# Ledger of designs, part 72: designed miniproteins, single chains, continued (4)

Each design is a single chain, and the fold is of that chain. pLDDT is the mean over its residues in the fold that is shown.

## One batch from the design tools (miniprotein)

Design m14480
Fold by ESMFold2-Fast:
Structure m14480 (fold): chain A 70 residues (1-70)
Amino acid sequence: SLEAMLQVVRDFLREIGREDLIPQVEQVLEQHRGSPFAELMRAIARLLRESGVPDDEISLLLQRLADVHA
């Protein structure tokens, strides 16, 4: 669900000390409502990478999001 994905995003970004990115990732989730899941994941990964989040941390978030999407 969108609510579950939002909670995962908030918890993860707080864990890594990047609460500043929460509004931007929430906006990406809202803008990609109805888009294919793979497209949403690519959009989130791009935003985080461009914001300086390490690829290993991005991979962890994407895995958690995949788990709550299914």
Scores: mean pLDDT 83

Design m14481
Fold by ESMFold2-Fast:
Structure m14481 (fold): chain A 62 residues (1-62)
Amino acid sequence: GSVSIGRVTVAGAAAASSIADVREGDLVVYDSANETITFPDGTVVTGREALWLKPFIEVVEE
């Protein structure tokens, strides 16, 4: 499906810390159809930010 659950890596927490209140091990929702990442604090990133951050997220559930 277009939606998956990812876990924030150490590098992902560092990369996203200026955008969202996020820590290593947090769960995020990635939507590949809309290119969005939703963080635990409710922050949603789209477009370039989502594409740049997605390599720092380990997909754990689809």
Scores: mean pLDDT 74

Design m14482
Fold by ESMFold2-Fast:
Structure m14482 (fold): chain A 55 residues (1-55)
Amino acid sequence: SLSAEEKELRKRILEVEIEIGMLRIQLATGVISEEEFRERARPLEEELRRLREQL
């Protein structure tokens, strides 16, 4: 069984991955520009790297 701390960390990772995935869909469907995608995705990708380092 996963600890409560590890479960919370994995939940945060999943939430960030979902948000990045949604931005990719919005870019692919033309809802947002490449510039807006870069601005919004970068801090999420940086957070994802930091969260994964804690596993």
Scores: mean pLDDT 87

Design m14483
Fold by ESMFold2-Fast:
Structure m14483 (fold): chain A 73 residues (1-73)
Amino acid sequence: VKLYPPTPNPFTSTVYVPLESPEEKEVKVYDSNGNEVASAKALKGKSGAKISGNFPPGSYSASVDDKVISFNV
C-alpha cells in the first residue's frame, strides 16, 4: 500500500486520502490523541478514500495497514 498526502475540504467536512493498493482497503483517521474519528473504504488500484466526518481544526493522521500519514485541518 502507498499513501499520498491527504487533502481536507473544510466546505464539505471531508478529507480525501489518495492511495495505491492491489486490494480494497479501509482508511482510518485518528485525532491528535489517537482516537479514531472516521473511516472509509478505498478501491483497489490507484484510488483514494473520501472520508466524511466532523473535523475540527487540528492535527490528524490517516492509517491503512502499516502505513501512517499526518495532515492538518
Scores: mean pLDDT 76

Design m14484
Fold by ESMFold2-Fast:
Structure m14484 (fold): chain A 68 residues (1-68)
Amino acid sequence: GAAAAEAFARRAAELAVAAAEQEAKKLGGKVLSIEVDGFRVTALVEVDGKRYRITVDTEKQTIEVEEL
């Protein structure tokens, strides 16, 4: 039903956000922003004056880290 689908989507988004935060912790940085767009979560992280974009795509099961 719709409620089960919404619960699943919410949990997937929460797990993706947690994954992005864990990658930020591995870099030793602070999270400046987190944006959720469907199956994609994008986090902007600052590490020692440098900025990184962490993209978690739950549909593709990928985590990408890009230095800005």
Scores: mean pLDDT 77

Design m14485
Fold by ESMFold2-Fast:
Structure m14485 (fold): chain A 95 residues (1-95)
Amino acid sequence: SSNEEYAQKVVREIEEIYQETLDKVDEYVDNKDYEGAIKVIDEGIEKIEKLEKEAVEKLSSVDPGLAENIKHYTGGIKGDLLGIKDWLQQQLQKS
């Protein structure tokens, strides 16, 4: 369905943001710029949350199952990024 195609497009965009965020974090960490890496994670989370909100608003009334699947998927990705952010914050305290 068009709703399934839309959901797949949103998931791909989230995957692209996630991978770009991880690649940039690695570059900042290689330079020991943990503050820069944290900012990159925060920007990545903001982009993912915006996509999640738009997708949920579009799908909630027409396909609540797809809306819930997107929430679950984005929750996992944001959890991963927040875990990396916690580790980066710990590096700042030790520096």
Scores: mean pLDDT 90

Design m14486
Fold by ESMFold2-Fast:
Structure m14486 (fold): chain A 75 residues (1-75)
Amino acid sequence: SSLSVRLLLIAAGAQVLVLKRQLEKHGFISPELIEDAKKLIEETLEAARRENDQESLKKAEELRKELEELIKKSE
């Protein structure tokens, strides 16, 4: 449902924000937290595709790019 996609998108966004704050405060992100964020974003992308929710798909793709930038900065 569109509601479940929105909830996944909110959860994925919150996870990425947590990683961003961890990087800002501590200069590193644990690999486990990165893997959890990747899985949540992938689940959100799959849900958005199944519901044909183009707006949520675009937002999830942007979260994936933001996560990739954070990983690059944490290396």
Scores: mean pLDDT 85

Design m14487
Fold by ESMFold2-Fast:
Structure m14487 (fold): chain A 59 residues (1-59)
Amino acid sequence: MEKEMLEIIKKLGKDSPEARIKISQLMADWFAGRTFASREESEAAGLEQVRLMNEVMEK
């Protein structure tokens, strides 16, 4: 996930509206394709994706 987000930003730039759309779609596709053993794992995975996106967007 993180590496894929970084590749999008490298190609399009972090200020690009298209990069934001692609990152959002990437996150949605990743989440939809996963199964989780518990509700807590699902919640933790969602929070981790948001954290990674913030770190990547902040340089």
Scores: mean pLDDT 72

Design m14488
Fold by ESMFold2-Fast:
Structure m14488 (fold): chain A 80 residues (1-80)
Amino acid sequence: MKPSEEELLAALEEAIARARAEGDERTAEMLEILREIARRHGAEAALEALRAALAAVAAAQPASEEEALDLLRALLEAAL
């Protein structure tokens, strides 16, 4: 079942709140970018941007988790 735009936005808001509560500001920032993509371009565009970004990160074989997260953020920002 394809999630509705409202369901995706609600899930992203919950994930952002959780990340912030846990002090994971980097994850919260990336989720906020993804939520903004979904808000501006729709849930399908946000999911496609996320899939493309994750595939690009995997292909780049980053040396560290920090490098992987920085690349993921840059790719998601490019989708805004």
Scores: mean pLDDT 78

Design m14489
Fold by ESMFold2-Fast:
Structure m14489 (fold): chain A 89 residues (1-89)
Amino acid sequence: SAEELIKRAEELIKEATEIVRKSKSIEAINTGIAAALTAIGAQFLAELALNRKDQLSPEKVEQLIRDAERDIRAAEELIKRAKELVKEE
């Protein structure tokens, strides 16, 4: 659901932010920033799907949900990469 995607994005933003704050390497920091921004984008798309559901076609709502899911997966991969970089510190 859109609500579940918003919650996942918020969790990913928090995790990425903690990586950025605790990391010592520039590469880990930059990867964490990219993850946070990607998750923020996913949150925005999911919020549009939720808040404008009655104003958009069902096809457009489904597209926003798919785009949010894609961006959540991208943020998860960036967080995974950032954690690997932190392990090498």
Scores: mean pLDDT 88

Design m14490
Fold by ESMFold2-Fast:
Order: sequence, then C-alpha cells, then structure tokens
Structure m14490 (fold): chain A 104 residues (1-104)
Amino acid sequence: SEKDKELLKKAAEYLEKAKEDPEKALEYLKKARELLGKVSKGLAEAAERVAEAHELDVEMGKRGADALRKAAETLAKGGKGVDATSAVLAALGSWEEARVLARK
C-alpha cells in the first residue's frame, strides 16, 4: 500500500542516520523498528537483529543497517522477494568472516 511505502521510506532514512551517527544509532534503529513493524513482523525482526549487531560492534551494526535500508528501499519501490532478515544476516556473516580473516 502507499502507506506502507511511506513507512518503508521513513524507516530507510532512520537506518541511514544510524550509519552516520554511531552514538545515536540505537535510537534511530528503534525508530526504524517501530515504522517497519507497522509494515510486517519480519521487518521488525530484521531491525532488532541490526540493533543486536550494533551493540556487539559498531561496524557490524552499520553493515546490517545498510542491508536493511536497501531491502526497505526495494520494497518501497514495489520490489518483491526481498527477505530483509536473510539480507541482514548475510551482511552480518560477511563482516564476521572478514573480521576473523583480518586477525590471521
């Protein structure tokens, strides 16, 4: 619906702000989660995964926020077949693998 598209666009804006301001990232992620939760429970769960990642590591949180932002923007444009939770988990897994490799 048009209302869902507006909610997705606004959530994407908060996800971008979370990437730009690490000190306020959890506040922006909470706002994004509230908006995404009005669209679907799966999107709210994806936002929660990003918040959990951010609490562990700011860089991991940024990667998760970027993946979720891209998913939200795609859905806002009428895209289908986007699993936001899977996209977030893939981004977080890629960061963890890179972190492990950097230690070797």
Scores: mean pLDDT 77

Design m14491
Fold by ESMFold2-Fast:
Structure m14491 (fold): chain A 103 residues (1-103)
Amino acid sequence: SKEIEKARKLVEGITPTPELAKQLEDFKAAVEAGDLNKAKTILAKLKNDSFDAIAAKDKEKALSILKTVLEMHDYSKEQGNEELSKMSEELAIMILSELKLIE
């Protein structure tokens, strides 16, 4: 996706917070365990957190969340989980679109 490649370039050099790094590890563990409900709950939390950051015009926090969602997308795709891969791609595109509105 051209939008995913744009998102990747936008988050170059951003290091996730320890909290976001933990959410990524929890997501990976859920995917490995086949716990789709936990994985979806983590994505839903990140969606809410990204909207809160964008509403607050906290671009740095929104970019950190976007980077974490892109890493979740890559992991889901590597594991062959098409549902989680699509959900994380849709979330990344949504965050990217909202970020463009505050620039």
Scores: mean pLDDT 88

Design m14492
Fold by ESMFold2-Fast:
Structure m14492 (fold): chain A 78 residues (1-78)
Amino acid sequence: MWTDEQIEAAVEAASKVPGVDEETLELIRDALKEGLTPEQVAGLVANELATRYGLSREERDKLADEIEKAITEAINKV
């Protein structure tokens, strides 16, 4: 289970990833509170954004990688 400090650090880091909006930041927060891994959260969020904005599979996969990296690095710094 992630701490509140780790969750807020992850949400802050994800907010800096291009293409991530405020609605998806709440999805990230909720998923981390449920104990999902950074990989699982990134996949879930990238799929949501791809559905909402009509992203290609390549764009979705790049977005997932960027979100996973941002969340993982932020959590590890707390």
Scores: mean pLDDT 84

Design m14493
Fold by ESMFold2-Fast:
Order: structure tokens, then sequence, then C-alpha cells
Structure m14493 (fold): chain A 68 residues (1-68)
């Protein structure tokens, strides 16, 4: 049921704070919902990978903002 996106950028949470982990978890849930919706709409694997990459970049930006 959960979507596994090959070759998507990996977020390293080793040494992350509880707040950082919570923020990442929330963004990952949003990404899972978006990917599921795209799959239900018949989106291509390429389209799904693009969206996953975009969402992962948003998570990285959120982590940078929390650390700033």
Amino acid sequence: MDTVIPDAPVIDLRGASDEEREAVARKMLEMQRTIQKLQDQGASREEIREEATKRINEVKKTLDELRA
C-alpha cells in the first residue's frame, strides 16, 4: 500500500532532534498522500518520481529553516 520511490533523494535523520523528526514525519505523510492521489489518477512513474523529489526537497528546506 505504501509507495516506494526508487532513486529518490534520501533524508538522513541520524542525530536529528525530536522536533526535526516530527516535522519530517508530517512532510512525509503529505508526500505519501500526494503520491497515492497521483497513483489513483493514473500518473506515470516519472511524474510520481518528480513529485517525490520535489517533496523531499521541501523537507530538506524545512530542516534548514528549523536549524537556522
Scores: mean pLDDT 71

Design m14494
Fold by ESMFold2-Fast:
Structure m14494 (fold): chain A 62 residues (1-62)
Amino acid sequence: SAMEAAVEAAKELLRKAKDKKELSERGREASDLAQTEFGLSPEEADQATARAYIELAEEGVV
């Protein structure tokens, strides 16, 4: 689904962050990408980015 694809793209962007400031900047980029590339609404895009954060935290990456 578009949501699942957006979550995976967000995870790839967030993994590249070197610090908490970059993590925040990458999160904004991920939400923008979810809207432009995957056609999600702003609310859905924020949900995709939030899910990516949660999944990466569970993996010990953030």
Scores: mean pLDDT 82

Design m14495
Fold by ESMFold2-Fast:
Structure m14495 (fold): chain A 74 residues (1-74)
Amino acid sequence: SAALQELRAQARAIADATYTQVRDLMQRGDLAGARDVLAAFQAQMRALGPIAQRLADAAAATAAHIEAELAAAA
C-alpha cells in the first residue's frame, strides 16, 4: 500500500539522518552524545513497529560498540 511505502521511506530517512549524526559525533570523540542519539533512535524505531525492528537491532549493535569504547576510555 502507499501508506506502507511512505512509512518505509520515512523510517529510512530517519535512519540515514541518525547514522550521519552518530558518525559526526563519533568523529569528534563525543561517544556519550552518539550513545544518546542512538538510544533515542532505537526508541523511535520500536514505536514504528515490526517493520523498523531490523533498524533498531542494527542500532543496538552500534550502541554496544560505543559502550565498549566508553568503558575502554574510562
Scores: mean pLDDT 78

Design m14496
Fold by ESMFold2-Fast:
Structure m14496 (fold): chain A 57 residues (1-57)
Amino acid sequence: SPAGQALIEQTERSIEELKEWYEREVAEGKLSPLQQLLLELVIGGSELVLERMKEKL
């Protein structure tokens, strides 16, 4: 559906923006190891949700 496709696109964009921010912050040494682990879990969990959304559309 158009609404489902729009939600997938918005979710993909949000994950991409978070990954780009994360990569920059890691490269600049601004994140502790614990902060890096927590962000990797959030990103990984978000990617799993996105895969499930794509399976249902």
Scores: mean pLDDT 85

Design m14497
Fold by ESMFold2-Fast:
Structure m14497 (fold): chain A 73 residues (1-73)
Amino acid sequence: MEAERQKERRQQVVELNYKVGLDIQDISEKYKGDLEKIAKALREQAKAEPNPEESELYQQSSTVIELAAQQKK
């Protein structure tokens, strides 16, 4: 049972990362690469997510993109 739960968690993490990546790409195209708007949209998705792990991934992605926006090379 513990092994099955670990396997399911790993699959959920992989699926969430992939889904978040696709959402970031779609949002990036929608906002024409405006990282500030992309980060804000991801943060809004995080707030709407009832699952804390999904919410955490969206929030972390938002933070990473916000940092990239601040670098502005």
Scores: mean pLDDT 70

Design m14498
Fold by ESMFold2-Fast:
Structure m14498 (fold): chain A 79 residues (1-79)
Amino acid sequence: SIDDLSREEALLLILQLSLKHKWEEIAKKARELLEQYGLDTSKIKPDKRKMSKEEAAELILELSEKFNLEEIKELAEKL
């Protein structure tokens, strides 16, 4: 469930959604934050779900607000 995601899991989902929809700036910020956890992000694949661009943008905004991801939130608000 989305409500049960950790900050790390939320960042991974944001990265996967950003890769799917080619939101390069959001993907870059999600990678930077995931790498602070010691994760190699080079092999992370785009999200495989049939989520629309609008649904993905709304989800990124919701997750960025929940986990205080201010830079990601600002970028997602411009989508």
Scores: mean pLDDT 84

Design m14499
Fold by ESMFold2-Fast:
Structure m14499 (fold): chain A 71 residues (1-71)
Amino acid sequence: MEERKELIRRVVRIHLETDKTDEQIAEELGVPAETIRDIKANVAGEYRELVEEVAKELGLPLSDVVMALTR
């Protein structure tokens, strides 16, 4: 759970600063591209609580974090 929250935070930061693909983000973070795609597919479901915590920790509206993760 904590490892997923850290991954979500890093993915959000990369998407706020760049237009990198899921494959490029996965390579940079050292995870399979399927992990990035799974997080993005489950932002409104399984990972919603972690996404809300990431938004709170970054001081961003939840909508901005969700928008970054749905690119």
Scores: mean pLDDT 79

Design m14500
Fold by ESMFold2-Fast:
Structure m14500 (fold): chain A 74 residues (1-74)
Amino acid sequence: SAMEEAKKEADRREMAAVHEALTMLAAGTPAEEVIARLEREFAEILAFLDAKGLADYRAQVEAALARLRREIRA
C-alpha cells in the first residue's frame, strides 16, 4: 500500500541519516555539527510524513531524533 511504501521510504532515509551521523562521529566531527545535520535530514523526513498524513509514524521519528540527540551529547 502507499502507506507501507511511505513508511519504508521514511525508514530508508532515517537509516541513511544515522549511518552518515555515525561516519561523521567516527571521523571526529563535533557533536553539535552532527546533530545539526541530523536535524536537517529528519526535518525532511517529518515533512514527507506530514504530506502523507502519517501522524503516529511521525511521532516515532521525532522520538528517534530526540534519542539520537541525547546519545550523541552523552
Scores: mean pLDDT 87

Design m14501
Fold by ESMFold2-Fast:
Structure m14501 (fold): chain A 72 residues (1-72)
Amino acid sequence: MTPHQRLEQAVAEGRKLAEQGKASPQLLAALKEVDKAQEELDRAVKEGNPIEEVKASVDLTVSMQRVERELK
């Protein structure tokens, strides 16, 4: 039972809806933001930039919360 498990489940459900053509434009945008934030996190880790790593972590959380809200 983890607080992050619920957000991961929301992202997985959002992806299924997108594949079925049932996702709202807002849900699709939120999923794209999640993917982008993950890429930025990997880049920040490679460059050893703690400021960018913190920013990417915040963006990832916000994007996951948006996915959860759009699923409603």
Scores: mean pLDDT 80

Design m14502
Fold by ESMFold2-Fast:
Structure m14502 (fold): chain A 67 residues (1-67)
Amino acid sequence: MRTFPHLLGRPVIEAGQELLRMGLASPLIFVGVVDTSGELPVGHVAGVPVQDPATGSVTIEYVSRRV
């Protein structure tokens, strides 16, 4: 399973651009999450992005709102 720990905490737009620059042929899936910890600003990557080995798709969780 391929992971992208370097993208954790980065702006989601920049994280998406980085993954496209890496030459990923599979779709990027953006999932908005609520940050209950209050540690991350809105629009930043909330979890380490993971590539699905079956599809090659990368799921990127980002803070859509804070509590």
Scores: mean pLDDT 77

Design m14503
Fold by ESMFold2-Fast:
Structure m14503 (fold): chain A 111 residues (1-111)
Amino acid sequence: AEATKLFTFDLPAGKYTLEITITNTGPAPVDVEVIKASGPDFKANGIPVKPGDVLFRLRLAPGETVHVTIDLEVPEDGTLTLEFRARAPGPVAVEVKVKLTDENGNVVAEY
């Protein structure tokens, strides 16, 4: 099975910390990709990211939780969309939490 979730952020230019928590709550191992779907070009951990680029890939066993932290540098104001794509040989059940914090420690988005 496959599931897709989009997260959209309206961001001023600046530096941010993106914290992602992914939990496989399903009975089967899950492969997860996080993709930049749209928005201004930015740097993730100092590396330029364009639309269609994969930020990371994970494999999660049933009940496994993974925490990922990414430093973002956004050069201009815009709307950033991230696509989370999950695939499994059986049912897909994945919980995703996303938290975005600015350089001053203010939480600017949380899902």
Scores: mean pLDDT 85

Design m14504
Fold by ESMFold2-Fast:
Structure m14504 (fold): chain A 67 residues (1-67)
Amino acid sequence: RVRDIIDAATRLLAERVGEEAAERIRARAYAALETDPASAMNLLGGEIADLVGTEEASRIIQEAVAA
């Protein structure tokens, strides 16, 4: 499920900031997932918020979790 959330969130993010930036975040989130799911989710949320702001990041994560 966490891998599915990462994929969905980065797909949504790509529409906002482009595929290259989204793929870089996806790669970092997958690297964090090798440690644990919480680290992956914290990295994913923080990196998205850095690019689009906390409100938009929250919307992206909510949509990804619902998918």
Scores: mean pLDDT 81

Design m14505
Fold by ESMFold2-Fast:
Structure m14505 (fold): chain A 68 residues (1-68)
Amino acid sequence: MSPREQQYLDELLGLVDRMVREGASREEIQRRIAELVQRWSDEGVPLDVISRIVRQGADHLARLEAQL
């Protein structure tokens, strides 16, 4: 993974971790992820990069939900 791709992943994972700790609903977490993805798209981040990061974020959220 490129250093830039890793930074986007770290940003998404950090957002998910914070929201789960704050007791945010699944709907609120999904809304915030959608807002983040839209921002990356508007900034010109390639769709293939966004898709890879979102997949990893979804896997991470699923693992956190399995532990709750």
Scores: mean pLDDT 79

Design m14506
Fold by ESMFold2-Fast:
Structure m14506 (fold): chain A 75 residues (1-75)
Amino acid sequence: STLEEVRKKVEEELKSLSEEEWEKMEEDLEKYTEALAHPGSLELAEMLLKVAKEKGYEKLAKLLEELLERMKAER
């Protein structure tokens, strides 16, 4: 399905991001949290958290966990 294709592509892109790109995401988190605040972004936020934890970006992982808790509370 199209959703499964998008999910696989996004996960592959996230895994291919360099350390510099992850650091930029961490410093620009406000911009990313704005994009992730949309209803369809919950799954994307969960994928970001999974990859961030896998790569050891603990600071970004904590911020994404807080964002996910807030997004779930608003439902």
Scores: mean pLDDT 69

Design m14507
Fold by ESMFold2-Fast:
Structure m14507 (fold): chain A 85 residues (1-85)
Amino acid sequence: YDLAEVTADVAAALADPELRARLLALLRAIPERAAQLVELGLISEEQAEEITRLAEELLAAVEAGDAEAAARAAIRLQEAIEAAI
């Protein structure tokens, strides 16, 4: 919830090439996992689209090295996932 703390954590993760690579791999898997959750009837197509959109925003921010944009996207993604469950 604290943007400054989340931004600091994201910046630290982006500074580590191995953590950055793992984060990118996890984010790239989100669209497929969201689609699987729709097929299982656990979330709606609209919820999956929102989660995918936010994951793509987070992925783009991580690739750009923008820790604040990544932190903002991460908070919104968490909120969207919590709302879907």
Scores: mean pLDDT 80

Design m14508
Fold by ESMFold2-Fast:
Structure m14508 (fold): chain A 75 residues (1-75)
Amino acid sequence: MKELQEIAEKLLEHVEKLSKMLEENGLTEEAEEVRKLGEKMAEAIRNGDWEETERLSEELEKLSKEAMEKIRAKE
């Protein structure tokens, strides 16, 4: 309730770190998708839309898992 803006900002910080890591590993498209999902989640959090936040969180988790799998396959 209070500090929803702070929660959204923390999410965007984590998303930026993940996105940068993906870009450094050549996953530029996945990095861009992660940033877009992060922005949508931040908006949902600010609006108190918990159902949308949960759905976007699942999408971000799946995208992150697939990206990490690609990194592991290259290393």
Scores: mean pLDDT 79

Design m14509
Fold by ESMFold2-Fast:
Structure m14509 (fold): chain A 117 residues (1-117)
Amino acid sequence: MSEETKELIERLEELLKKETDPEVKELLEKIIELLKKTDDEAALLIAKAGLELLEAETNPGARVKIAELTVKALEAILEGDRETALKYAKALLRAAKAAGVEEAVKLLEEAIELLEK
């Protein structure tokens, strides 16, 4: 596991401690477990983007959707399903652009570029 992955897991664990929505808690736990299973750069970028989006989002339904899309993208990467990973990464990018979270947009554009190789 890379140092960057360890730092991201620590940030996700801190967000999990503050989370009150049980569905978002379960999805955050799943993101952490998926990150422990991979050193994939696109997975790391997508998880960072998901974290940035969750830290910015206050709407409960949107938070669940962000966490769900992040999990689905990571699961697809671990399964080697690049097309499905790209689909969910692009859905997260649309959400990031709509929310105006510039850091998440940059991370997702980089992840998409890696997945299209």
Scores: mean pLDDT 87

Design m14510
Fold by ESMFold2-Fast:
Structure m14510 (fold): chain A 60 residues (1-60)
Amino acid sequence: SAMDAAIAKLAKLWQDYQEGKITADQFLAEVERMRAEATDPNVQATLAVAARQIRAEQAA
Protein backbone atom coordinates (compact mmCIF):
# COMPACT_ATOMS: atom_id res chain seq x y z
CA SER A 1 0.00 0.00 0.00
CA ALA A 2 1.03 3.65 -0.29
CA MET A 3 1.15 3.90 3.51
CA ASP A 4 3.39 0.81 3.83
CA ALA A 5 5.73 2.21 1.14
CA ALA A 6 5.87 5.61 2.89
CA ILE A 7 6.59 4.03 6.31
CA ALA A 8 9.33 1.83 4.83
CA LYS A 9 10.98 4.81 3.12
CA LEU A 10 10.70 6.95 6.29
CA ALA A 11 12.34 4.14 8.31
CA LYS A 12 15.24 4.00 5.81
CA LEU A 13 15.62 7.82 5.85
CA TRP A 14 15.63 7.88 9.69
CA GLN A 15 18.27 5.11 9.72
CA ASP A 16 20.46 6.92 7.14
CA TYR A 17 20.09 10.19 9.10
CA GLN A 18 21.00 8.57 12.45
CA GLU A 19 24.02 6.87 10.81
CA GLY A 20 25.18 10.24 9.37
CA LYS A 21 24.67 9.14 5.74
CA ILE A 22 22.31 12.05 4.99
CA THR A 23 21.84 15.53 6.48
CA ALA A 24 18.65 16.83 8.11
CA ASP A 25 18.17 19.07 5.04
CA GLN A 26 18.40 16.07 2.69
CA PHE A 27 15.94 14.12 4.89
CA LEU A 28 13.49 17.07 4.90
CA ALA A 29 13.79 17.55 1.12
CA GLU A 30 12.86 13.89 0.52
CA VAL A 31 9.96 14.00 3.03
CA GLU A 32 8.60 17.19 1.39
CA ARG A 33 8.84 15.52 -2.03
CA MET A 34 6.93 12.49 -0.68
CA ARG A 35 4.26 14.83 0.77
CA ALA A 36 3.87 16.64 -2.59
CA GLU A 37 3.33 13.29 -4.37
CA ALA A 38 1.02 11.79 -1.70
CA THR A 39 -2.73 11.82 -2.39
CA ASP A 40 -3.81 9.90 0.76
CA PRO A 41 -4.46 12.31 3.70
CA ASN A 42 -3.23 9.68 6.21
CA VAL A 43 0.09 9.38 4.34
CA GLN A 44 0.37 13.20 4.21
CA ALA A 45 -0.28 13.40 7.99
CA THR A 46 2.38 10.71 8.71
CA LEU A 47 4.92 12.59 6.59
CA ALA A 48 4.02 15.92 8.26
CA VAL A 49 4.75 14.41 11.70
CA ALA A 50 8.12 13.12 10.44
CA ALA A 51 8.99 16.58 9.02
CA ARG A 52 8.13 18.23 12.36
CA GLN A 53 10.39 15.78 14.25
CA ILE A 54 13.33 16.45 11.89
CA ARG A 55 12.83 20.25 12.13
CA ALA A 56 12.73 20.02 15.95
CA GLU A 57 16.07 18.14 15.98
CA GLN A 58 17.58 20.62 13.49
CA ALA A 59 16.44 23.62 15.62
CA ALA A 60 17.97 22.17 18.81
Scores: mean pLDDT 83

Design m14511
Fold by ESMFold2-Fast:
Parts: structure tokens; sequence; C-alpha cells
Structure m14511 (fold): chain A 74 residues (1-74)
């Protein structure tokens, strides 16, 4: 069973928060510049989490992020 460390859980919590902010910004019709700023912050957090993961775990994270972003766009 795959289990995240406390440090990885903290980064994941920040990712979830930024995803929530991004969803709200998109639904409110925020300027493209604001959306791009949130996407850059999300990318930085995902890259930080990826640096702590092995290649198999990185593939899992990439899949999870694709699913989360797809849900936001629906």
Amino acid sequence: MFELTPEQRAILGEIVRVLSELDQAIREGAPKSEIETLEERLRALVNELKATLDPDEQSWLETAMKEALRSIRE
C-alpha cells in the first residue's frame, strides 16, 4: 500500500488548496494572468513533491493531477 510521509502530505495539502483556488478562479472568470499565476504555483508544488518520489510514484502523481484538473474543467 502506497503511503505518503508527513512532509509529502504537507505538500499534497498545499496542492489541494491551490487546486481549490484554481477551480474558484476559473468558475469566477478570473483574468488569464491570475489563472496562470495559480498554475505556476501548482507546477512548483508538484515539482517539489515529485523530487521526493521515485519514478513509479511520480507516474501516480501525474495521473492523479490529470484527473484533478479534468474534474475542475467539468
Scores: mean pLDDT 77

Design m14512
Fold by ESMFold2-Fast:
Structure m14512 (fold): chain A 108 residues (1-108)
Amino acid sequence: SRLQQRYRLSDELVEFLGLDRHEVTYDELQTALVDRLVEWSEGDGSREPGAVVGKKFNTRISEDDPEVLEVSDELAETLGIPRRVTFRELNLAIARFIQANSTPIAEP
């Protein structure tokens, strides 16, 4: 199954997705991304005791345009995007970051 395709992740991507390991399946990678997108939008920034205080990565819907997001400085810097982006631009930047920081593991 393509959901079981394994990937080796860079240290930067492991930190970005809040993972504790460098090898994951496609399904695990997608689940981690969805979890982070929810956390970044929810305003609490954490689901676990002892998680990072101060919300490194955050997104909010712009008050003047519901199709535009305002992102935290650290998220903008990490993805190489401006602080004000569309949902499409954010998703494309995340996809490029994941692609640049993951390598598919071939079966022997």
Scores: mean pLDDT 75

Design m14513
Fold by ESMFold2-Fast:
Structure m14513 (fold): chain A 63 residues (1-63)
Amino acid sequence: SALEEKLRALLKPTSPNAIALIKKAAEAYAAGDVETAQLYVIAAGLREGLPSEVIKEAVSLLK
């Protein structure tokens, strides 16, 4: 999906677990569950050790 591609481009996940969390975020967003999608994006960003600014930018793609 376009959202999954944008999230992967921004977060650049390296771990299988972070990649799986991004897929779950895109699935939750497609189902209309924006809050769960945001939580998965935050979890992926934290797992990758990303700065809070990058994580906030990724979360903003879900609004």
Scores: mean pLDDT 86

Design m14514
Fold by ESMFold2-Fast:
Structure m14514 (fold): chain A 84 residues (1-84)
Amino acid sequence: EREKILKEAEEIAKKAKKASGDEKDKLIEKMRDMIRSLSDPELAIKIAEMAGEVNDDPREQARLVASVLMVSSRKLEEEIQKKM
């Protein structure tokens, strides 16, 4: 499952590298949505790195970082809830 998600992200990143304009924006948004749906912070970081390589816009980089932080926050909350 983890390897499958990484493979899907790699394929989207490859498409985004070849794309421009609206198509590229849609692919980057798809990668952000993928990150937001994850429960694994390490996997989220790897996908964010791939998306960052495709678009060097600081605003997009900031959105990717925010998505990773959200995943990390959810994981921490789940761990706390699991204890009590």
Scores: mean pLDDT 74

Design m14515
Fold by ESMFold2-Fast:
Structure m14515 (fold): chain A 72 residues (1-72)
Amino acid sequence: MQFSDDTLLKDVVDEISKKYGVPKENIYVQARYGTPVPVSDLDLNKGMRDIGRDISGNGPWPNPDDLYFEIK
């Protein structure tokens, strides 16, 4: 899933929550080589690029722009 720098995590989460009828607590985001993180543990007012950096961690080659959403 690809979003612009100005797309806020809250707007993406709201769209997923409404589209699939799931509570926000069941929505997770993952970088390509990372671990899924519950969106409730993240700052929903951050842009998607910043979220990508936050969840990619200090790996040798973080990929902050390659994000996936999971519903649990």
Scores: mean pLDDT 71

Design m14516
Fold by ESMFold2-Fast:
Structure m14516 (fold): chain A 70 residues (1-70)
Amino acid sequence: SSIAVSLALPPDFLEAMRRGAIALRAVEAGHVPSDVETRQLAEMGRVGLDGRPEEMREEGDRFVEELRRA
């Protein structure tokens, strides 16, 4: 069942998503990620979406998209 939750994301979560986006851009710019870095990026992305109520998914997607543009 979906529940109402705050739209405010915790600072640790925001920082993790920001670092993930920066790392992704570095890879696109020619950085060769280690296996550990690749796994951490995948886990950060998964954690960002996992456990959220469906009604909050749009806000999460918007936030990630904003980070990608930055």
Scores: mean pLDDT 54

